Designed miniproteins, single chains, continued (4). Designs and how they scored, part 25

Each design is a single chain, and the fold is of that chain. pLDDT is the mean over its residues in the fold that is shown.

## One batch from the design tools (miniprotein)

Design m12843
Fold by ESMFold2-Fast:
Structure m12843 (fold): chain A 66 residues (1-66)
Amino acid sequence: VATAEQALEVAVRAAKAGNSSGAAAGAAHWKTLGATEEQVREAAERALKAGNEDGARGILKGGEAG
């Protein structure tokens, strides 16, 4: 069983690579493991600070299921 931490790692890795779809999928899976909206927002903030705006958007989209 993947942990919330492993799902976050997948989302952040995809975001850093500019893969918004992968980041969204990882964030959505992370939410199924009990991640809060605050944790999803923090992950998106980390991607944004790393210069990955598209990745940050992907994480937020996955977290909102939109």
Scores: mean pLDDT 70

Design m12844
Fold by ESMFold2-Fast:
Structure m12844 (fold): chain A 61 residues (1-61)
Amino acid sequence: SIDERIEEEKRRMEEETRRRAQEILADTSLSDMEKMKQMLLAVADGVDELIRRVRELKEKS
């Protein structure tokens, strides 16, 4: 169902965002504030991608 597809896309976004966050946190050249900023941007990118994919699923249904 479409609800199951939405949950799959949500889980994918969570996994991708976690991976990016780990890379940012491991970067010793970045300040804590810059790390927070980049993590917030990574979350925003993940949300945009999730919205796009959910929209595609609804339009194709």
Scores: mean pLDDT 79

Design m12845
Fold by ESMFold2-Fast:
Structure m12845 (fold): chain A 92 residues (1-92)
Amino acid sequence: MDLEQLKEQALKHLEKHMSKEEVEELLEQAKLLLEDEEAFLKRAEAELGAPVAEEGRAALEAQAGSAEMARMREQLRQLIEILEAWLAELKK
């Protein structure tokens, strides 16, 4: 599931009076997506060695995706924060 699909599901569940359990499921899915992308980057960096040359960094960015992928990761982190805050309110 991509970020846009996850956002769409969150909005649909909002309209359906989303439960605590549904928020927890969305949060888990969002964290899994972020972890997979971060694990991929860490693995590529480790295989290339440190420090990563500019050419190596460009190759890693191409493999991980464009500047759009970095933007999506940042948006995914923000979504996780929003879902965690929402879940905290539901637990009160």
Scores: mean pLDDT 61

Design m12846
Fold by ESMFold2-Fast:
Structure m12846 (fold): chain A 72 residues (1-72)
Amino acid sequence: MLSKDEIIGLLRRAIASRDKSFIGRILEHIVRHAKDFPEVVKDAQEILEMIRNGEPLSVVIKRIEELIKKLE
């Protein structure tokens, strides 16, 4: 299972990539392995849905930044 610090590290890596496909893969990994953090899983699932619906990269990144802030 992922720790909180590992989740933050993955989310920061996702933002740094500037790649929706890579961001999606990181978020899917968090959904599968962050079961100890159900709020994080829910937020990651919502961001994945935003990506599937074609939301702009800037909106996706802002939402991930908000998730990181909530975890810190």
Scores: mean pLDDT 87

Design m12847
Fold by ESMFold2-Fast:
Structure m12847 (fold): chain A 74 residues (1-74)
Amino acid sequence: MSLIEQLRELAEQLVKAMEERDWERAEQLQEKIVELLKKIYESGDKEKIEEANKILRETQRRLGEIYEREEAAR
């Protein structure tokens, strides 16, 4: 599995954990994502770095939607 495929998988798991309010799992997944990002940036591969940045932007957007839904449900 490529580093980018691993990043996508971890990002999906992070969104799932946040949706389920599993804060311990979310924290562990964030740590794994940070370690994986270090490896991607260390590779110096501009295409992989750009793809990783796109995945991060989409993940941040999805996490924002989860927070908005939780606020609306209160």
Scores: mean pLDDT 81

Design m12848
Fold by ESMFold2-Fast:
Structure m12848 (fold): chain A 77 residues (1-77)
Amino acid sequence: SAEEGLKKAQELLQKEVEKTIKENPEKFEGEKVAVDEKTGEEVKAVVFEGELHVIGVGKNREGAANAYKKLKEELAK
């Protein structure tokens, strides 16, 4: 199913990100998590050299977009 394909793609992406962190620890600036208060949607990301890489999002596109905006604002500070 489309949901299974998306989940598998996210798992592969997470493994690639974890490998990249281990190989480039000096570029890894941390993990960030934000939640959209209206939908409860959570977005999880890792930061490499000031760039935000999203590693987990849920089903609610609007909530995910709102949470992502919070992550970008925190990164800019």
Scores: mean pLDDT 73

Design m12849
Fold by ESMFold2-Fast:
Structure m12849 (fold): chain A 84 residues (1-84)
Amino acid sequence: MLRQRLKQLGLDDETIDALLAESVKRNEEFLLSHIPDDPEGVRRDAEANAEVALTLLAVIDKERQEAGITNDEQEGAYLRELAA
């Protein structure tokens, strides 16, 4: 689902993989700030968490609406900036 949506926005597989990796990293950092005593367990949970991808899509849709982005080209450009 998420990968198909991102491809519809004009992103290639490399950019999508970069966005997913960044999402996992940020989720891991967030969890480690709350559960610092189990960094290895937190990392595994973050990497295995399929809901991270759905959360990223929901955040993108919300931020797109708030920023007034109205087309797929603008949304794709925004996502490329997040991946960089």
Scores: mean pLDDT 63

Design m12850
Fold by ESMFold2-Fast:
Structure m12850 (fold): chain A 94 residues (1-94)
Amino acid sequence: MFSRDPSLMDRLAASAPIAMAAQRRMEEGIKRMILERHPELDPSAPLSELLAALGEEARGWAARISGVVLRILSDPEVTEEDAERLADELVERL
């Protein structure tokens, strides 16, 4: 199923900051997009409340965000620039 490998841990340690930055970029982009489409919503509300307000419109968005994060964590050749591009492409495709 899986084995503990120091090289895997080293890759995860290197990719984690990039993946976290991409997640924050996606969350900020999604919040901005939601507020542009729904200016009546509270701009100080957390993303979770904004997603709940959208209901079915936001269905699957959390899974898609997780998919980008997992891709960054699983691909040791992904740069910060690549991660930013993947984050922006995700927001544009929502």
Scores: mean pLDDT 77

Design m12851
Fold by ESMFold2-Fast:
Structure m12851 (fold): chain A 100 residues (1-100)
Amino acid sequence: MAEERKKLLDEIFQKAREAVKNNTKLELTDEQYEVLKEFIDRLEKEGVFKVDRYDKENLETLVQLMVEADEVIEERLKAGKLTPKQIETWEKIKKIRDEM
C-alpha cells in the first residue's frame, strides 16, 4: 500500500513537471488528488509549511511550486548556496515523500 501511494505521488510530480514545462493546466485523477492531499497534510503536520486551504486548485498550485522549487533547490544545493534551514526542509520533504 505505501509503495502504491509513492508511485501515485511520483506520477503526480511527473504530471506537474509536464504542466509547468508546457504552461498547461494540471489534470489529476480523484485518486491522485487524495494521495496529494495526504502528502501535503503530512508536510503541514511535520511543520514544513502551512496550507490555507485543501481544495483541488490550491493543491495543484502547491505541487507545481514544489516541482519548480525542486529544480532550483537541486542547482543551489550543488552550488553550496542553500541555508541549513532550507536543506533541512528539503530533506524533510524527501523523507515524507519516500514514506508514502
Scores: mean pLDDT 75

Design m12852
Fold by ESMFold2-Fast:
Structure m12852 (fold): chain A 105 residues (1-105)
Amino acid sequence: GSIISEIQSLTKEIQDLLKKGGPVAEVLSKLDQLKKLVDSTDDEEALQTALDGLSDILSNNPDAPEEVLQKILEIAMTILKKATNKELILKAIGLALRVIGLLLD
């Protein structure tokens, strides 16, 4: 499978776990796996796929535990550091600001 397919699979698994109220430790483990994939690549399509998946997770789970929100922020910031495309940079900033807003609630 491609890195994009692996990112899509992980983000779907994270979404399904959060929807079921599954163990926070398992959600964090899958987010750590996603971060390793993001760390391993400079491919803009792969980074965009990860960012879109994280955005969907956040939009569907604004009540996620603080530890999960913090890990999403960490991955979004990693994507921001790697991103060279203006639209991807702005999307990463937008996601990071949404996470910060939820953490301040």
Scores: mean pLDDT 88

Design m12853
Fold by ESMFold2-Fast:
Structure m12853 (fold): chain A 77 residues (1-77)
Amino acid sequence: MDRIDAIIAKLVDDGNYSMASIIRGIVKGVNSLPSDDQAFSSLDTFSRQAQLNMTPTNVSVLNDVIRAIRDIIRRRA
């Protein structure tokens, strides 16, 4: 979580409030899911949708966050 919080803080400092809000929403959404498998499936869907609807820069940031979330879930399993 500390790494994700740092990414969010950097986005806010850069004026990218939209992306910071999206990342906070993804973290809350994943934490509300009843299983890790559902969380991973949801993250894969978010990554795919981002590639269609976001700039390459925002997709790169999202992929870094998704990787961090996956690492946290795996570490806690």
Scores: mean pLDDT 75

Design m12854
Fold by ESMFold2-Fast:
Structure m12854 (fold): chain A 66 residues (1-66)
Amino acid sequence: IPQQRREGVYRTAKGLAEQLLASGYSREEAAKLTAETMRAVGRLLGLSESMIKELEEIAREATEDV
């Protein structure tokens, strides 16, 4: 995934994780839901398994930073 798209995905995942935490979800639940959301979006967009795995890693990094 190009750097610009990686940064966009990171910001989106971080924003989602922050919103989930603000809504009363635990850190563990927010991390799980953020990763599941990125997987679902990747599947919907027809991304390869390796790209979906990269999205999940970006979501994990973003959640650790909130």
Scores: mean pLDDT 79

Design m12855
Fold by ESMFold2-Fast:
Structure m12855 (fold): chain A 80 residues (1-80)
Amino acid sequence: DAEEAAREALAALPALRDRLTARLRAAGVPDAEAVAAAYAAAVRRVAEGLLAGRGEEAEAEAVAAVEPAVRAAVEAARAS
C-alpha cells in the first residue's frame, strides 16, 4: 500500500541519495550533490505527505522544492 511504500522509500533514501550523487558526478552534472539533495528532499516530502494523508499537497511541495535546485544547476552549467 502507499503508506508501506512511503516507509520503504524513507528507509532507502540515504542509499538512494548516495547512489544518485555518484551517478550524477560520473555524468559530469554541475552541482551533483545539490541536485541529488533536491531529489532526495522531494522523495521525502512525498513519503511524509502520504504518511500524513496529504499526498497531493506533498507532491506539489516536492515539485516546488526540486524546480529551483534544477534551475540553479542549469544556470551554473550555462555560465561555465
Scores: mean pLDDT 73

Design m12856
Fold by ESMFold2-Fast:
Structure m12856 (fold): chain A 73 residues (1-73)
Amino acid sequence: MEKILKELEEISKEAAKAAEEAYKLAKLVLTEEQIEEVLREALKVVKENKDKSPKELAELAARTMGKKINEAA
């Protein structure tokens, strides 16, 4: 998990912060394995959209994680 968050931070600090906030919520309802899958999906989406603004990347990460957390919970 730390490794995935580090990779997110290298691409966008704003996206990494959004992912960290979603991670705190995910810990209440998901297993560690499910959280890792959610983080990997967020990283993939952010990597595919590197040309977007920091704010857009943060929103994209938050929406991707929120959707996956809701589906898994």
Scores: mean pLDDT 80

Design m12857
Fold by ESMFold2-Fast:
Structure m12857 (fold): chain A 86 residues (1-86)
Amino acid sequence: SQAELLQLLDEVLADPNNELARSRFYYLLALESSDEVAQRLIRTLAKTSNAPIELHIEAFEAARPYVEAGDFDKAAEVIIEVLEKV
């Protein structure tokens, strides 16, 4: 749900080292996204498993306005774009 994603986003931004909240955010975002975008997000997360925490923070901040708007595909696409900067 949008409310659950916003709560998790706030939790991760407050404590970016909270891997459980981060993993749950990505999982729920994939569930709310179209199949094509969800698969791209999952593949990006798999190949960027060593991405620094700062890049995850940038991705979450960039995705926030789209999660607030309920545009989950765009939120996921922005996360993919940020994480693939490695």
Scores: mean pLDDT 84

Design m12858
Fold by ESMFold2-Fast:
Structure m12858 (fold): chain A 108 residues (1-108)
Amino acid sequence: SLETLLRLIGLILRLIGSLFEVSLLDVSPEARALVTSALERARDLLVAGMRSGDLSVIKASLREAIAVLRAALAQLATLDVSPEARAALTALLREDIAALEALLASLE
């Protein structure tokens, strides 16, 4: 539906915004690379889902994007990063995951 496509575009723009926010944070190169690669992969998955126009593919792309961001969140917990960087990156990833989960739930 048009509503689903508009919400998917909103999520893609949100992930792009998160990439910009990470670029402004004073974080270790390892933490930056981890979170940046996960956000880029999630973005690419949602773009592929959107381009397919297929609801089953869109739902699969949302599930895979959520899994990618959750894996990054788990790996971030094992990295030696400042408490401030950990809090900022954790909040950003959790908020993005919640937004993706909200759209996925609305489609199921």
Scores: mean pLDDT 90

Design m12859
Fold by ESMFold2-Fast:
Structure m12859 (fold): chain A 70 residues (1-70)
Amino acid sequence: SLEGLLDELTRLVNEAVELGKAKNDTEGLEELNRLVLDYLEQYRATTDEDERTRLVEETIGQIRELIKKL
């Protein structure tokens, strides 16, 4: 469900923020910030729930890849 995906996205963003801060990774935190802002802009620009679902899934994948680099 979209709700479950949003919960997972929120959890991953929080994990990435905490990990980036713990490692003092300014570049990683800046990349995370750019990903989140781009996601929010695209999410607000659409009213289609299917498009929102795809966007959340893509953003989850991007944040998971970022976490591997932090």
Scores: mean pLDDT 86

Design m12860
Fold by ESMFold2-Fast:
Structure m12860 (fold): chain A 78 residues (1-78)
Amino acid sequence: SARAAELRARLAEIEARLPGLDLEEQARLLLEGARLRAEGVMALLEKYGEQYGLDLEEARERIKEEMEEVRRLVEELR
């Protein structure tokens, strides 16, 4: 799918840049990669909902809230 290809391309760009960066920048890009993977899961849930006629809005919101909580925990550890 176009969305899957887009996410793979963005993740590949992150992976290609990692070896040339300091540890702090590597950590930031790895967190961005995790966010992109969460977007991929959300896209899969949307496709699943479309295919089976299910409303997965609650599941999408829970994933969004979990990713935001991870972001807050990372900030608190500073």
Scores: mean pLDDT 70

Design m12861
Fold by ESMFold2-Fast:
Structure m12861 (fold): chain A 72 residues (1-72)
Amino acid sequence: SLLDYLRDLENRIAEELKKKHPELSDEQAREIARLFLQKRLYGKEVPPEWEELVKEAEEIYDNILAERKKKM
C-alpha cells in the first residue's frame, strides 16, 4: 500500500541519517525523515533547527530513488 511504501521510505531515510549522525537518537532521526516527507507531500514548514538535516534527508531520498530505478 502507499502507507507501507511511505513507512519504508521513512525508515530507510532515518537509518541512513543515524549512520551519518550517530549523535541523533532513533526518534530524532525518524522525526527528521518524517518532516522531510511531510514537507515534500504537504508543503509543511520545517523548524529552522532541522533545516540542514532535512536537506540531508532529501539527498538520501534522491539516492534511494536512483537505486530503485536501477533495479527496475
Scores: mean pLDDT 81

Design m12862
Fold by ESMFold2-Fast:
Structure m12862 (fold): chain A 108 residues (1-108)
Amino acid sequence: MHMSEEELLEEIVKYLLSHFSKEEAIKLAQGFGPVPVESLPLLLEAIKKANGNKEVLEALAEVILKRPEFAEEAFKAVIKAKSPEEALKKLKEIEEAKSVEEAKEIVE
């Protein structure tokens, strides 16, 4: 699907607003601010996979704010997780990772 940056951002905002209050959606969107345009499709997929789980989305936003270099690995961890508990555990491990290689190993 060919989506523009604007269309991807609109879909992210619409999804967040469908699950969260406007204030909570704004806080989460601020956490996703450092995400590069090329990674927005993965971010949207991760947000949809989290299925409105606030703890997972807040943990994801925290990783992006603190460790933007691990953004793709954080998104993949959420997408591949079998449960919210697994997603939270992997996001915490990625936040503490010392290298991109270590973060990739956590996702696998």
Scores: mean pLDDT 79

Design m12863
Fold by ESMFold2-Fast:
Structure m12863 (fold): chain A 99 residues (1-99)
Amino acid sequence: KPSQEELDREVAEAIIILGFAVARATSKSPEARKIAGLALDAVTHPERAEELLEEISKINPKAAEAVRRIVDALQAGNYEEALKAARELMKILEEIDKK
């Protein structure tokens, strides 16, 4: 009756949520802030993921693909893939901020 899987999920979600919250608060680009906020909402409200992914896709299709991978990986219990996809999204947001 281990809670290890639940703990692994909670740790991965916490890291991803904190990363997106920081990006939303600190990014210089309004586009990057918007994507970070929508990604945060998609992770915290997975029932709205399709609606939020559609919105992100209108702003940046590569960011939408990264967010889809995060949501799908979290749903599948693949926390390593979720964290990898989150790092890729953070790189996309950094690239937007530099332009």
Scores: mean pLDDT 83

Design m12864
Fold by ESMFold2-Fast:
Structure m12864 (fold): chain A 83 residues (1-83)
Amino acid sequence: SEVVEALAAAEEQAIAAVPSSSPFNDRLAEAARAVAEQARRLGMDPRVVEAFEELARMYRDGAPQSVLDEKAAEAARLLEEAL
Protein backbone atom coordinates (compact mmCIF):
# COMPACT_ATOMS: atom_id res chain seq x y z
CA SER A 1 0.00 0.00 0.00
CA GLU A 2 2.79 2.47 0.91
CA VAL A 3 4.61 1.63 -2.36
CA VAL A 4 1.42 2.06 -4.43
CA GLU A 5 0.65 5.38 -2.69
CA ALA A 6 4.22 6.68 -3.28
CA LEU A 7 4.13 5.75 -6.99
CA ALA A 8 0.66 7.29 -7.45
CA ALA A 9 1.78 10.51 -5.72
CA ALA A 10 4.89 10.77 -7.93
CA GLU A 11 2.79 10.28 -11.09
CA GLU A 12 0.17 12.87 -10.02
CA GLN A 13 2.85 15.44 -9.12
CA ALA A 14 4.66 14.94 -12.46
CA ILE A 15 1.43 15.30 -14.48
CA ALA A 16 0.43 18.44 -12.52
CA ALA A 17 3.81 20.05 -13.28
CA VAL A 18 3.28 19.86 -17.08
CA PRO A 19 1.30 22.79 -18.60
CA SER A 20 -2.19 21.94 -19.90
CA SER A 21 -1.13 23.38 -23.29
CA SER A 22 1.55 20.67 -23.68
CA PRO A 23 0.93 17.63 -25.92
CA PHE A 24 -0.65 14.66 -24.10
CA ASN A 25 2.51 12.57 -24.72
CA ASP A 26 4.63 15.12 -22.81
CA ARG A 27 2.48 14.49 -19.71
CA LEU A 28 2.74 10.71 -20.21
CA ALA A 29 6.54 10.99 -20.60
CA GLU A 30 6.86 12.96 -17.33
CA ALA A 31 4.52 10.53 -15.53
CA ALA A 32 6.55 7.50 -16.69
CA ARG A 33 9.84 9.20 -15.74
CA ALA A 34 8.49 10.05 -12.26
CA VAL A 35 7.29 6.46 -11.70
CA ALA A 36 10.72 5.11 -12.74
CA GLU A 37 12.51 7.54 -10.38
CA GLN A 38 10.22 6.66 -7.45
CA ALA A 39 10.53 2.91 -8.16
CA ARG A 40 14.33 3.28 -8.06
CA ARG A 41 14.14 5.15 -4.71
CA LEU A 42 11.90 2.38 -3.31
CA GLY A 43 14.40 -0.31 -4.40
CA MET A 44 11.94 -2.01 -6.76
CA ASP A 45 12.91 -4.59 -9.41
CA PRO A 46 15.34 -2.95 -11.92
CA ARG A 47 13.15 -4.26 -14.77
CA VAL A 48 10.32 -1.97 -13.58
CA VAL A 49 12.67 1.05 -13.49
CA GLU A 50 14.07 0.25 -16.97
CA ALA A 51 10.62 -0.33 -18.50
CA PHE A 52 9.28 3.04 -17.30
CA GLU A 53 12.51 4.85 -18.32
CA GLU A 54 12.21 3.32 -21.83
CA LEU A 55 8.51 4.24 -21.98
CA ALA A 56 9.30 7.87 -21.03
CA ARG A 57 12.02 8.07 -23.71
CA MET A 58 9.68 6.58 -26.35
CA TYR A 59 6.97 9.16 -25.55
CA ARG A 60 9.56 11.96 -25.89
CA ASP A 61 10.92 10.50 -29.18
CA GLY A 62 7.42 10.27 -30.70
CA ALA A 63 7.38 6.49 -31.17
CA PRO A 64 4.35 5.01 -33.03
CA GLN A 65 1.22 4.51 -30.89
CA SER A 66 1.29 0.70 -31.33
CA VAL A 67 4.87 0.57 -29.96
CA LEU A 68 3.93 2.92 -27.08
CA ASP A 69 0.90 0.73 -26.23
CA GLU A 70 3.06 -2.42 -26.13
CA LYS A 71 5.75 -0.81 -23.92
CA ALA A 72 3.09 0.70 -21.61
CA ALA A 73 1.46 -2.75 -21.23
CA GLU A 74 4.87 -4.32 -20.48
CA ALA A 75 5.73 -1.63 -17.91
CA ALA A 76 2.31 -1.99 -16.22
CA ARG A 77 2.64 -5.80 -16.10
CA LEU A 78 6.14 -5.62 -14.57
CA LEU A 79 4.94 -3.06 -12.00
CA GLU A 80 1.91 -5.23 -11.08
CA GLU A 81 4.20 -8.29 -10.65
CA ALA A 82 6.55 -6.24 -8.38
CA LEU A 83 3.72 -5.04 -6.09
Scores: mean pLDDT 78

Design m12865
Fold by ESMFold2-Fast:
Structure m12865 (fold): chain A 86 residues (1-86)
Amino acid sequence: ANSRTAIVGPNALDWSIADFARSIGLTEIIDADGGSGRDTSAQADITVRGQTYRNQHGHTRLRDLGIEAGDRVTITVPETRTILPA
């Protein structure tokens, strides 16, 4: 799993999870245009103030999760599983 932790700046509160993830070196969320709830949609777990918000879409805004400037936020992107043919 790819995971990054960063402190949220005041200008980042209106950013999407995808935009914030891009700013901290996670690019996997950006490749999913969040218009499809399929198994190919990039989703992330967001941990802030000891609370984990699971399966968040990249288009979700940081402020919509109650994140404030100065919060330490961890973004975890699930590992892409290669489906091996049987």
Scores: mean pLDDT 66

Design m12866
Fold by ESMFold2-Fast:
Parts: C-alpha cells; structure tokens; sequence
Structure m12866 (fold): chain A 91 residues (1-91)
C-alpha cells in the first residue's frame, strides 16, 4: 500500500509541476516547509493540517488524481506523522 501511495504522490507532484504556475508551486512548497517546521517544534496537529492543505492543493493541480486517491494520500500522510511521533515517544 505505501509504495502505491508514494507512486500516486510522485505522479501528482510531477503533473502539478508540469501544469501549475511557479506561484502555485511555491505555495505548495511553503506549506510543506511550514509543516516540517511545525513537526520539528512538536506541533503535530499543525503539521498534519499543513500537510493536508498541501495535498489538497496538489490534487487541485493534478487532474489525473481522483478525490478518492487524494483522500488516501491525506490519510497516509496523517498516519505517517502519527507513527513517526509514536516511534519517537517509544524510543
């Protein structure tokens, strides 16, 4: 499942990069950077919200990505952040 979702994300990002304006791509990159900073600060709720927002913007720029696939990517990103936080807490 993870490999399939990673492939979908890569395809969506490539499509967005090919079709989107540089301005819209910078907005997605800004959201990802903010999510990373929130995660480093320990704000998992903010990190999740920013990742979800970034994925929604990528989905809007990627007409080949269905709503169901976009929801799967959102769920995957949220689960990955939760598992990463749980692993750090358990270590």
Amino acid sequence: MRERLEALLEAALEEAAATASPEKLKEVQRLIAEAARAYEAGDLEKAKALVVEALRKVAALSPSLSEAEARELQRYAEEELDELAAAEAAA
Scores: mean pLDDT 72

Design m12867
Fold by ESMFold2-Fast:
Structure m12867 (fold): chain A 100 residues (1-100)
Amino acid sequence: SEIKKKLIEIVKKFEDGAVELLADHPAVREKVREIAKKLIEYIESHDLTPEELRELFRKAMEELVKAAREAGVPQETIDKLVELGRKAMEEAIKIIEEEK
C-alpha cells in the first residue's frame, strides 16, 4: 500500500530525528528504535483510521517520554522530542485523510 509506505517513511524520519536528539542517551535511543519498529509492524498489519493513528502515536510518545524522564534526559530535549512526535503524527494523519 502506498499509504502504508508513506506512514512507514514518516516513522523512520521521526526515529532518525529522535536518535539525533538523544545522542548522549544510548538507552533512550534504543527505546526509540524499539518503539519505531513496533509502530512500523503495527502500520504494516492494520488499516488505521485517523483516530487509531492518533492513539497509536499518543501511546508511543507517552512510553518514550517516560523512558527519557527516567534516564534523566533534560526537559528541553524532551520538549523537542514531543514536538518531533507531534509533527510526525500530524503528517501521518494528513496522509490518511487526503490519500484515501
Scores: mean pLDDT 85

Design m12868
Fold by ESMFold2-Fast:
Structure m12868 (fold): chain A 100 residues (1-100)
Amino acid sequence: NEEQQELKSLVNEFVSLVYEEIKASGKNAKEGLILRIQSLLRNSGVDEEQIEKLVKELEQASSIEEISKILYNFLLTLPTEKREKIKKILQEYIQEKKQE
C-alpha cells in the first residue's frame, strides 16, 4: 500500500513537472510528455511492443490526470525490478528539478 502510494505520487509529480516545462517552451506539451515517457521506458528496458500500446492509450487521454493514471496503472503491470528502476529514475529527475 505505502509503496503503491509512493509510486503514484512520483508519477503524478513527474508528469506535472514535465508537462509544465514543455508548455513553458511553447511546444505541444502533451506530445512532448509522451515522448519523455517513451524515453523513460526504453531506458528502463521495457519492451517496444508494450511501449507502443501504452503510447496509443496516452494519445487518447484528454487530461494530464488521465495520463498519470494510465502511466501508473501500466507501471503496476511491470516486473518489480523494472518498476524499481523506473521509480529511481523518477526520483532522480524530480530531485534535480527541485534544485532549480
Scores: mean pLDDT 84

Design m12869
Fold by ESMFold2-Fast:
Structure m12869 (fold): chain A 96 residues (1-96)
Amino acid sequence: MEVEYYVQTVTVELPKSSTEAEVQQVIDLIKEAAKEAGVEILGIRRNEDGTISAVLKSKSEDDVRKAAELIQRRMEALGYKARTGPIAKEVRKILP
């Protein structure tokens, strides 16, 4: 059986003075925005450069795009800079 889905990464840039509490706030807001947009989060990670990357997944290209844009707008409203990566179409073959 084959399953098709779309993946998009959102990267949030934090100030150099960011506290652990600010990092957690960003992660929580990403999770809330993705939930509101109806998309799955495959993972959230903090990179060595201090940025936070969230990988979004949906069966709909439009849904991942809207979720990424929502996250970006919410982060920018809080004074954080956010970037969206390209949308990738994935095809996964499930073996019995």
Scores: mean pLDDT 81

Design m12870
Fold by ESMFold2-Fast:
Structure m12870 (fold): chain A 88 residues (1-88)
Amino acid sequence: SPLLEELKKTLEILEEIYKKYGSKLSPETKAALEELMEKIREAIESGDLSREKLNEILALAQRFGALLEAELSEEELQEIVEEVEKLV
């Protein structure tokens, strides 16, 4: 499934962000990233690509993004973007 491969790639990117930048994140932002990664893993392992599961993942991604933007400077966000671009 193209969507399943996209979720696997997204998880790899998030795991790399966690590894490289996790120590810079507040406990709240780090927990949001951990919850997002766990929900994506659950979807991959179960094959559950239902609208309900995808909406849950999207909501978690939006929360993580909002926390990340509020916490990090534009320069730190740009460093993360550059690391993501290396993985795509």
Scores: mean pLDDT 83

Design m12871
Fold by ESMFold2-Fast:
Structure m12871 (fold): chain A 67 residues (1-67)
Amino acid sequence: SSMLEEELEKLLEEGERRAVRAYLAGDHAGAVAIMEETIRRVEEFSKEEAERLRRALASLKAALAAD
């Protein structure tokens, strides 16, 4: 269980780092794609964390559509 928790933490940290980097570079479509990929990988470990990320992604997509 600790190894699965460590893998989940790494996926979350890598996904966040990559998405933020893309977003700050002006690649908003890339940031969305990275978040969608991260959600797919995270779902294998935690449905709860995947759902949290889906809500965050929906908020980001709404904000980008409003701009």
Scores: mean pLDDT 84

Design m12872
Fold by ESMFold2-Fast:
Structure m12872 (fold): chain A 77 residues (1-77)
Amino acid sequence: MMEEAKRKGEELARRFREMGAAGRKATMEEVNEVAKVFKEVMGASTEEAAKLATTIASGTPAEAAEAVLEKIRELAE
């Protein structure tokens, strides 16, 4: 369970890094998808998912990728 959730989060982080390399910003739909995955798959609270979504929406794709990876590390136990 946690291993698959971690892998899925790493996949999302990779997508944000690829977006940054392509010079594009994440859409609100992509931001909502990440928040949903963290809430439903990784067991993050509604507040934690909302904070992550805010970071992704307001930051660069590189910052979004780092925030996703940091949250995975916090939930990995």
Scores: mean pLDDT 71

Design m12873
Fold by ESMFold2-Fast:
Order: sequence, then C-alpha cells, then structure tokens
Structure m12873 (fold): chain A 74 residues (1-74)
Amino acid sequence: SAEEELRKKIMEVWIEELSKYDPEAAKKAREAFEAGDYEKAEKIILNALGRMSDEQQQEFLDNVQKKVDEIRAE
C-alpha cells in the first residue's frame, strides 16, 4: 500500500540520519528493517536516541522532519 511504502521511506530516513550519530545502532536497525522486523528497527532507533545528548537529539529530529516533509510533498 502507499502507506506501507511511505512508512518504509520514513524508516530509511531515520536509519540514515542515525548513522551520523550511532553507526552501530544504525547498522542493527537496518538489519532489522531489511528482515521486515519494523518493530525491532523502531525500538533500536528509539533506544539510540535516548543515548544522545539533548542537542544531538534535537538536531537529529530536525533533520529527519525536514526529509520527511520533502517526501510527503512529492
């Protein structure tokens, strides 16, 4: 469905952005995503965000939001 494709694109944006801050967590999230385990991928991403500084977390969220807005505008 269009909703599933959009969700996958958004997840890939989160994983790519995460690789700038936590490449090991990004790799594990990508492995779960490629295996179709989206719940596990999301949990890995959220746990990694919880380990970031407030400044890094805000920068991450701002960059992800900008990319998601670009995808939704297409």
Scores: mean pLDDT 84

Design m12874
Fold by ESMFold2-Fast:
Structure m12874 (fold): chain A 67 residues (1-67)
Amino acid sequence: LLEDEEIKAILYHAMASYAFKQGDLEGALRLYEKALELLRKSKNPDETLIAGVEEDIAAVRAALAAA
């Protein structure tokens, strides 16, 4: 159903969300960026999921700048 890269991206996104919730901003950023990379690499990029990950990355970067 999903491309292998997309499945991995979903897993990285889930891990990133958990890290962000735990206050691991650096870890969350790395994991979100990895998820975005994999999503963009897929044959049929899920634009809705990409937009969601980009929003999350922006939130983490804002938190890092404030910390």
Scores: mean pLDDT 80

Design m12875
Fold by ESMFold2-Fast:
Structure m12875 (fold): chain A 79 residues (1-79)
Amino acid sequence: KKEYREEAERAAEEAREARAEYEEAIANGAPGTVIAAAGIRAVGAGVHGKIMGERAKKLGDEEGAEAGEEGARAGGLEG
């Protein structure tokens, strides 16, 4: 289903952006609250992408499943 794939892809993109923000915050010595917020955002987006990707896979959309797995990896959710 196209909607699950698009949502998984969007979540994966958000997870990648949040992950980059998290790493930059650490490199720039940002306050712990800023680092934690970026990390939480990355994990949350990764979880959402994984759920949407798994739904897409059940409907035969393997591209959606792959997008969800990429989002989970970016969010730090390696299985």
Scores: mean pLDDT 78

Design m12876
Fold by ESMFold2-Fast:
Structure m12876 (fold): chain A 68 residues (1-68)
Amino acid sequence: AVAQADALVAQADADFVANGYNQDSVDLYIQAADIYIQTGDNQRALDILQRVPNSDARVQARINQINA
């Protein structure tokens, strides 16, 4: 559900503010993005994925999927 994705984004944002870049925050953003993509909210998925470093292959796979 979109509410679950919103909660995951809030958790990832808080973790980024507290700890900086880390795998747990990236995993939370990817989980939220997958939910947004499934619900058709591609723009919100792109917005959150673009917060992650552009070198993460999992993030790039999602961005490419949305742009296809």
Scores: mean pLDDT 76

Design m12877
Fold by ESMFold2-Fast:
Structure m12877 (fold): chain A 72 residues (1-72)
Amino acid sequence: SELTRRQAFAAGLEAALHVGAERAERHVATAEANGDLSPETAAAMREGIRAAAALPEEEARALLEELYREVA
């Protein structure tokens, strides 16, 4: 089953924090091209990657913790 939009966003944010936004984007693009991610899930993960790039690292980490507390 596909990730929820919120879970996909959190996964993209986490990936960017771990490997950097450029590498995270390449991983998402490869998975989408291989059919491992739907376009909708890939788009939500890319939103998370952009959030990580736009925020100070401390704020991005705090956002990730909040997202994981709210994910079912």
Scores: mean pLDDT 82

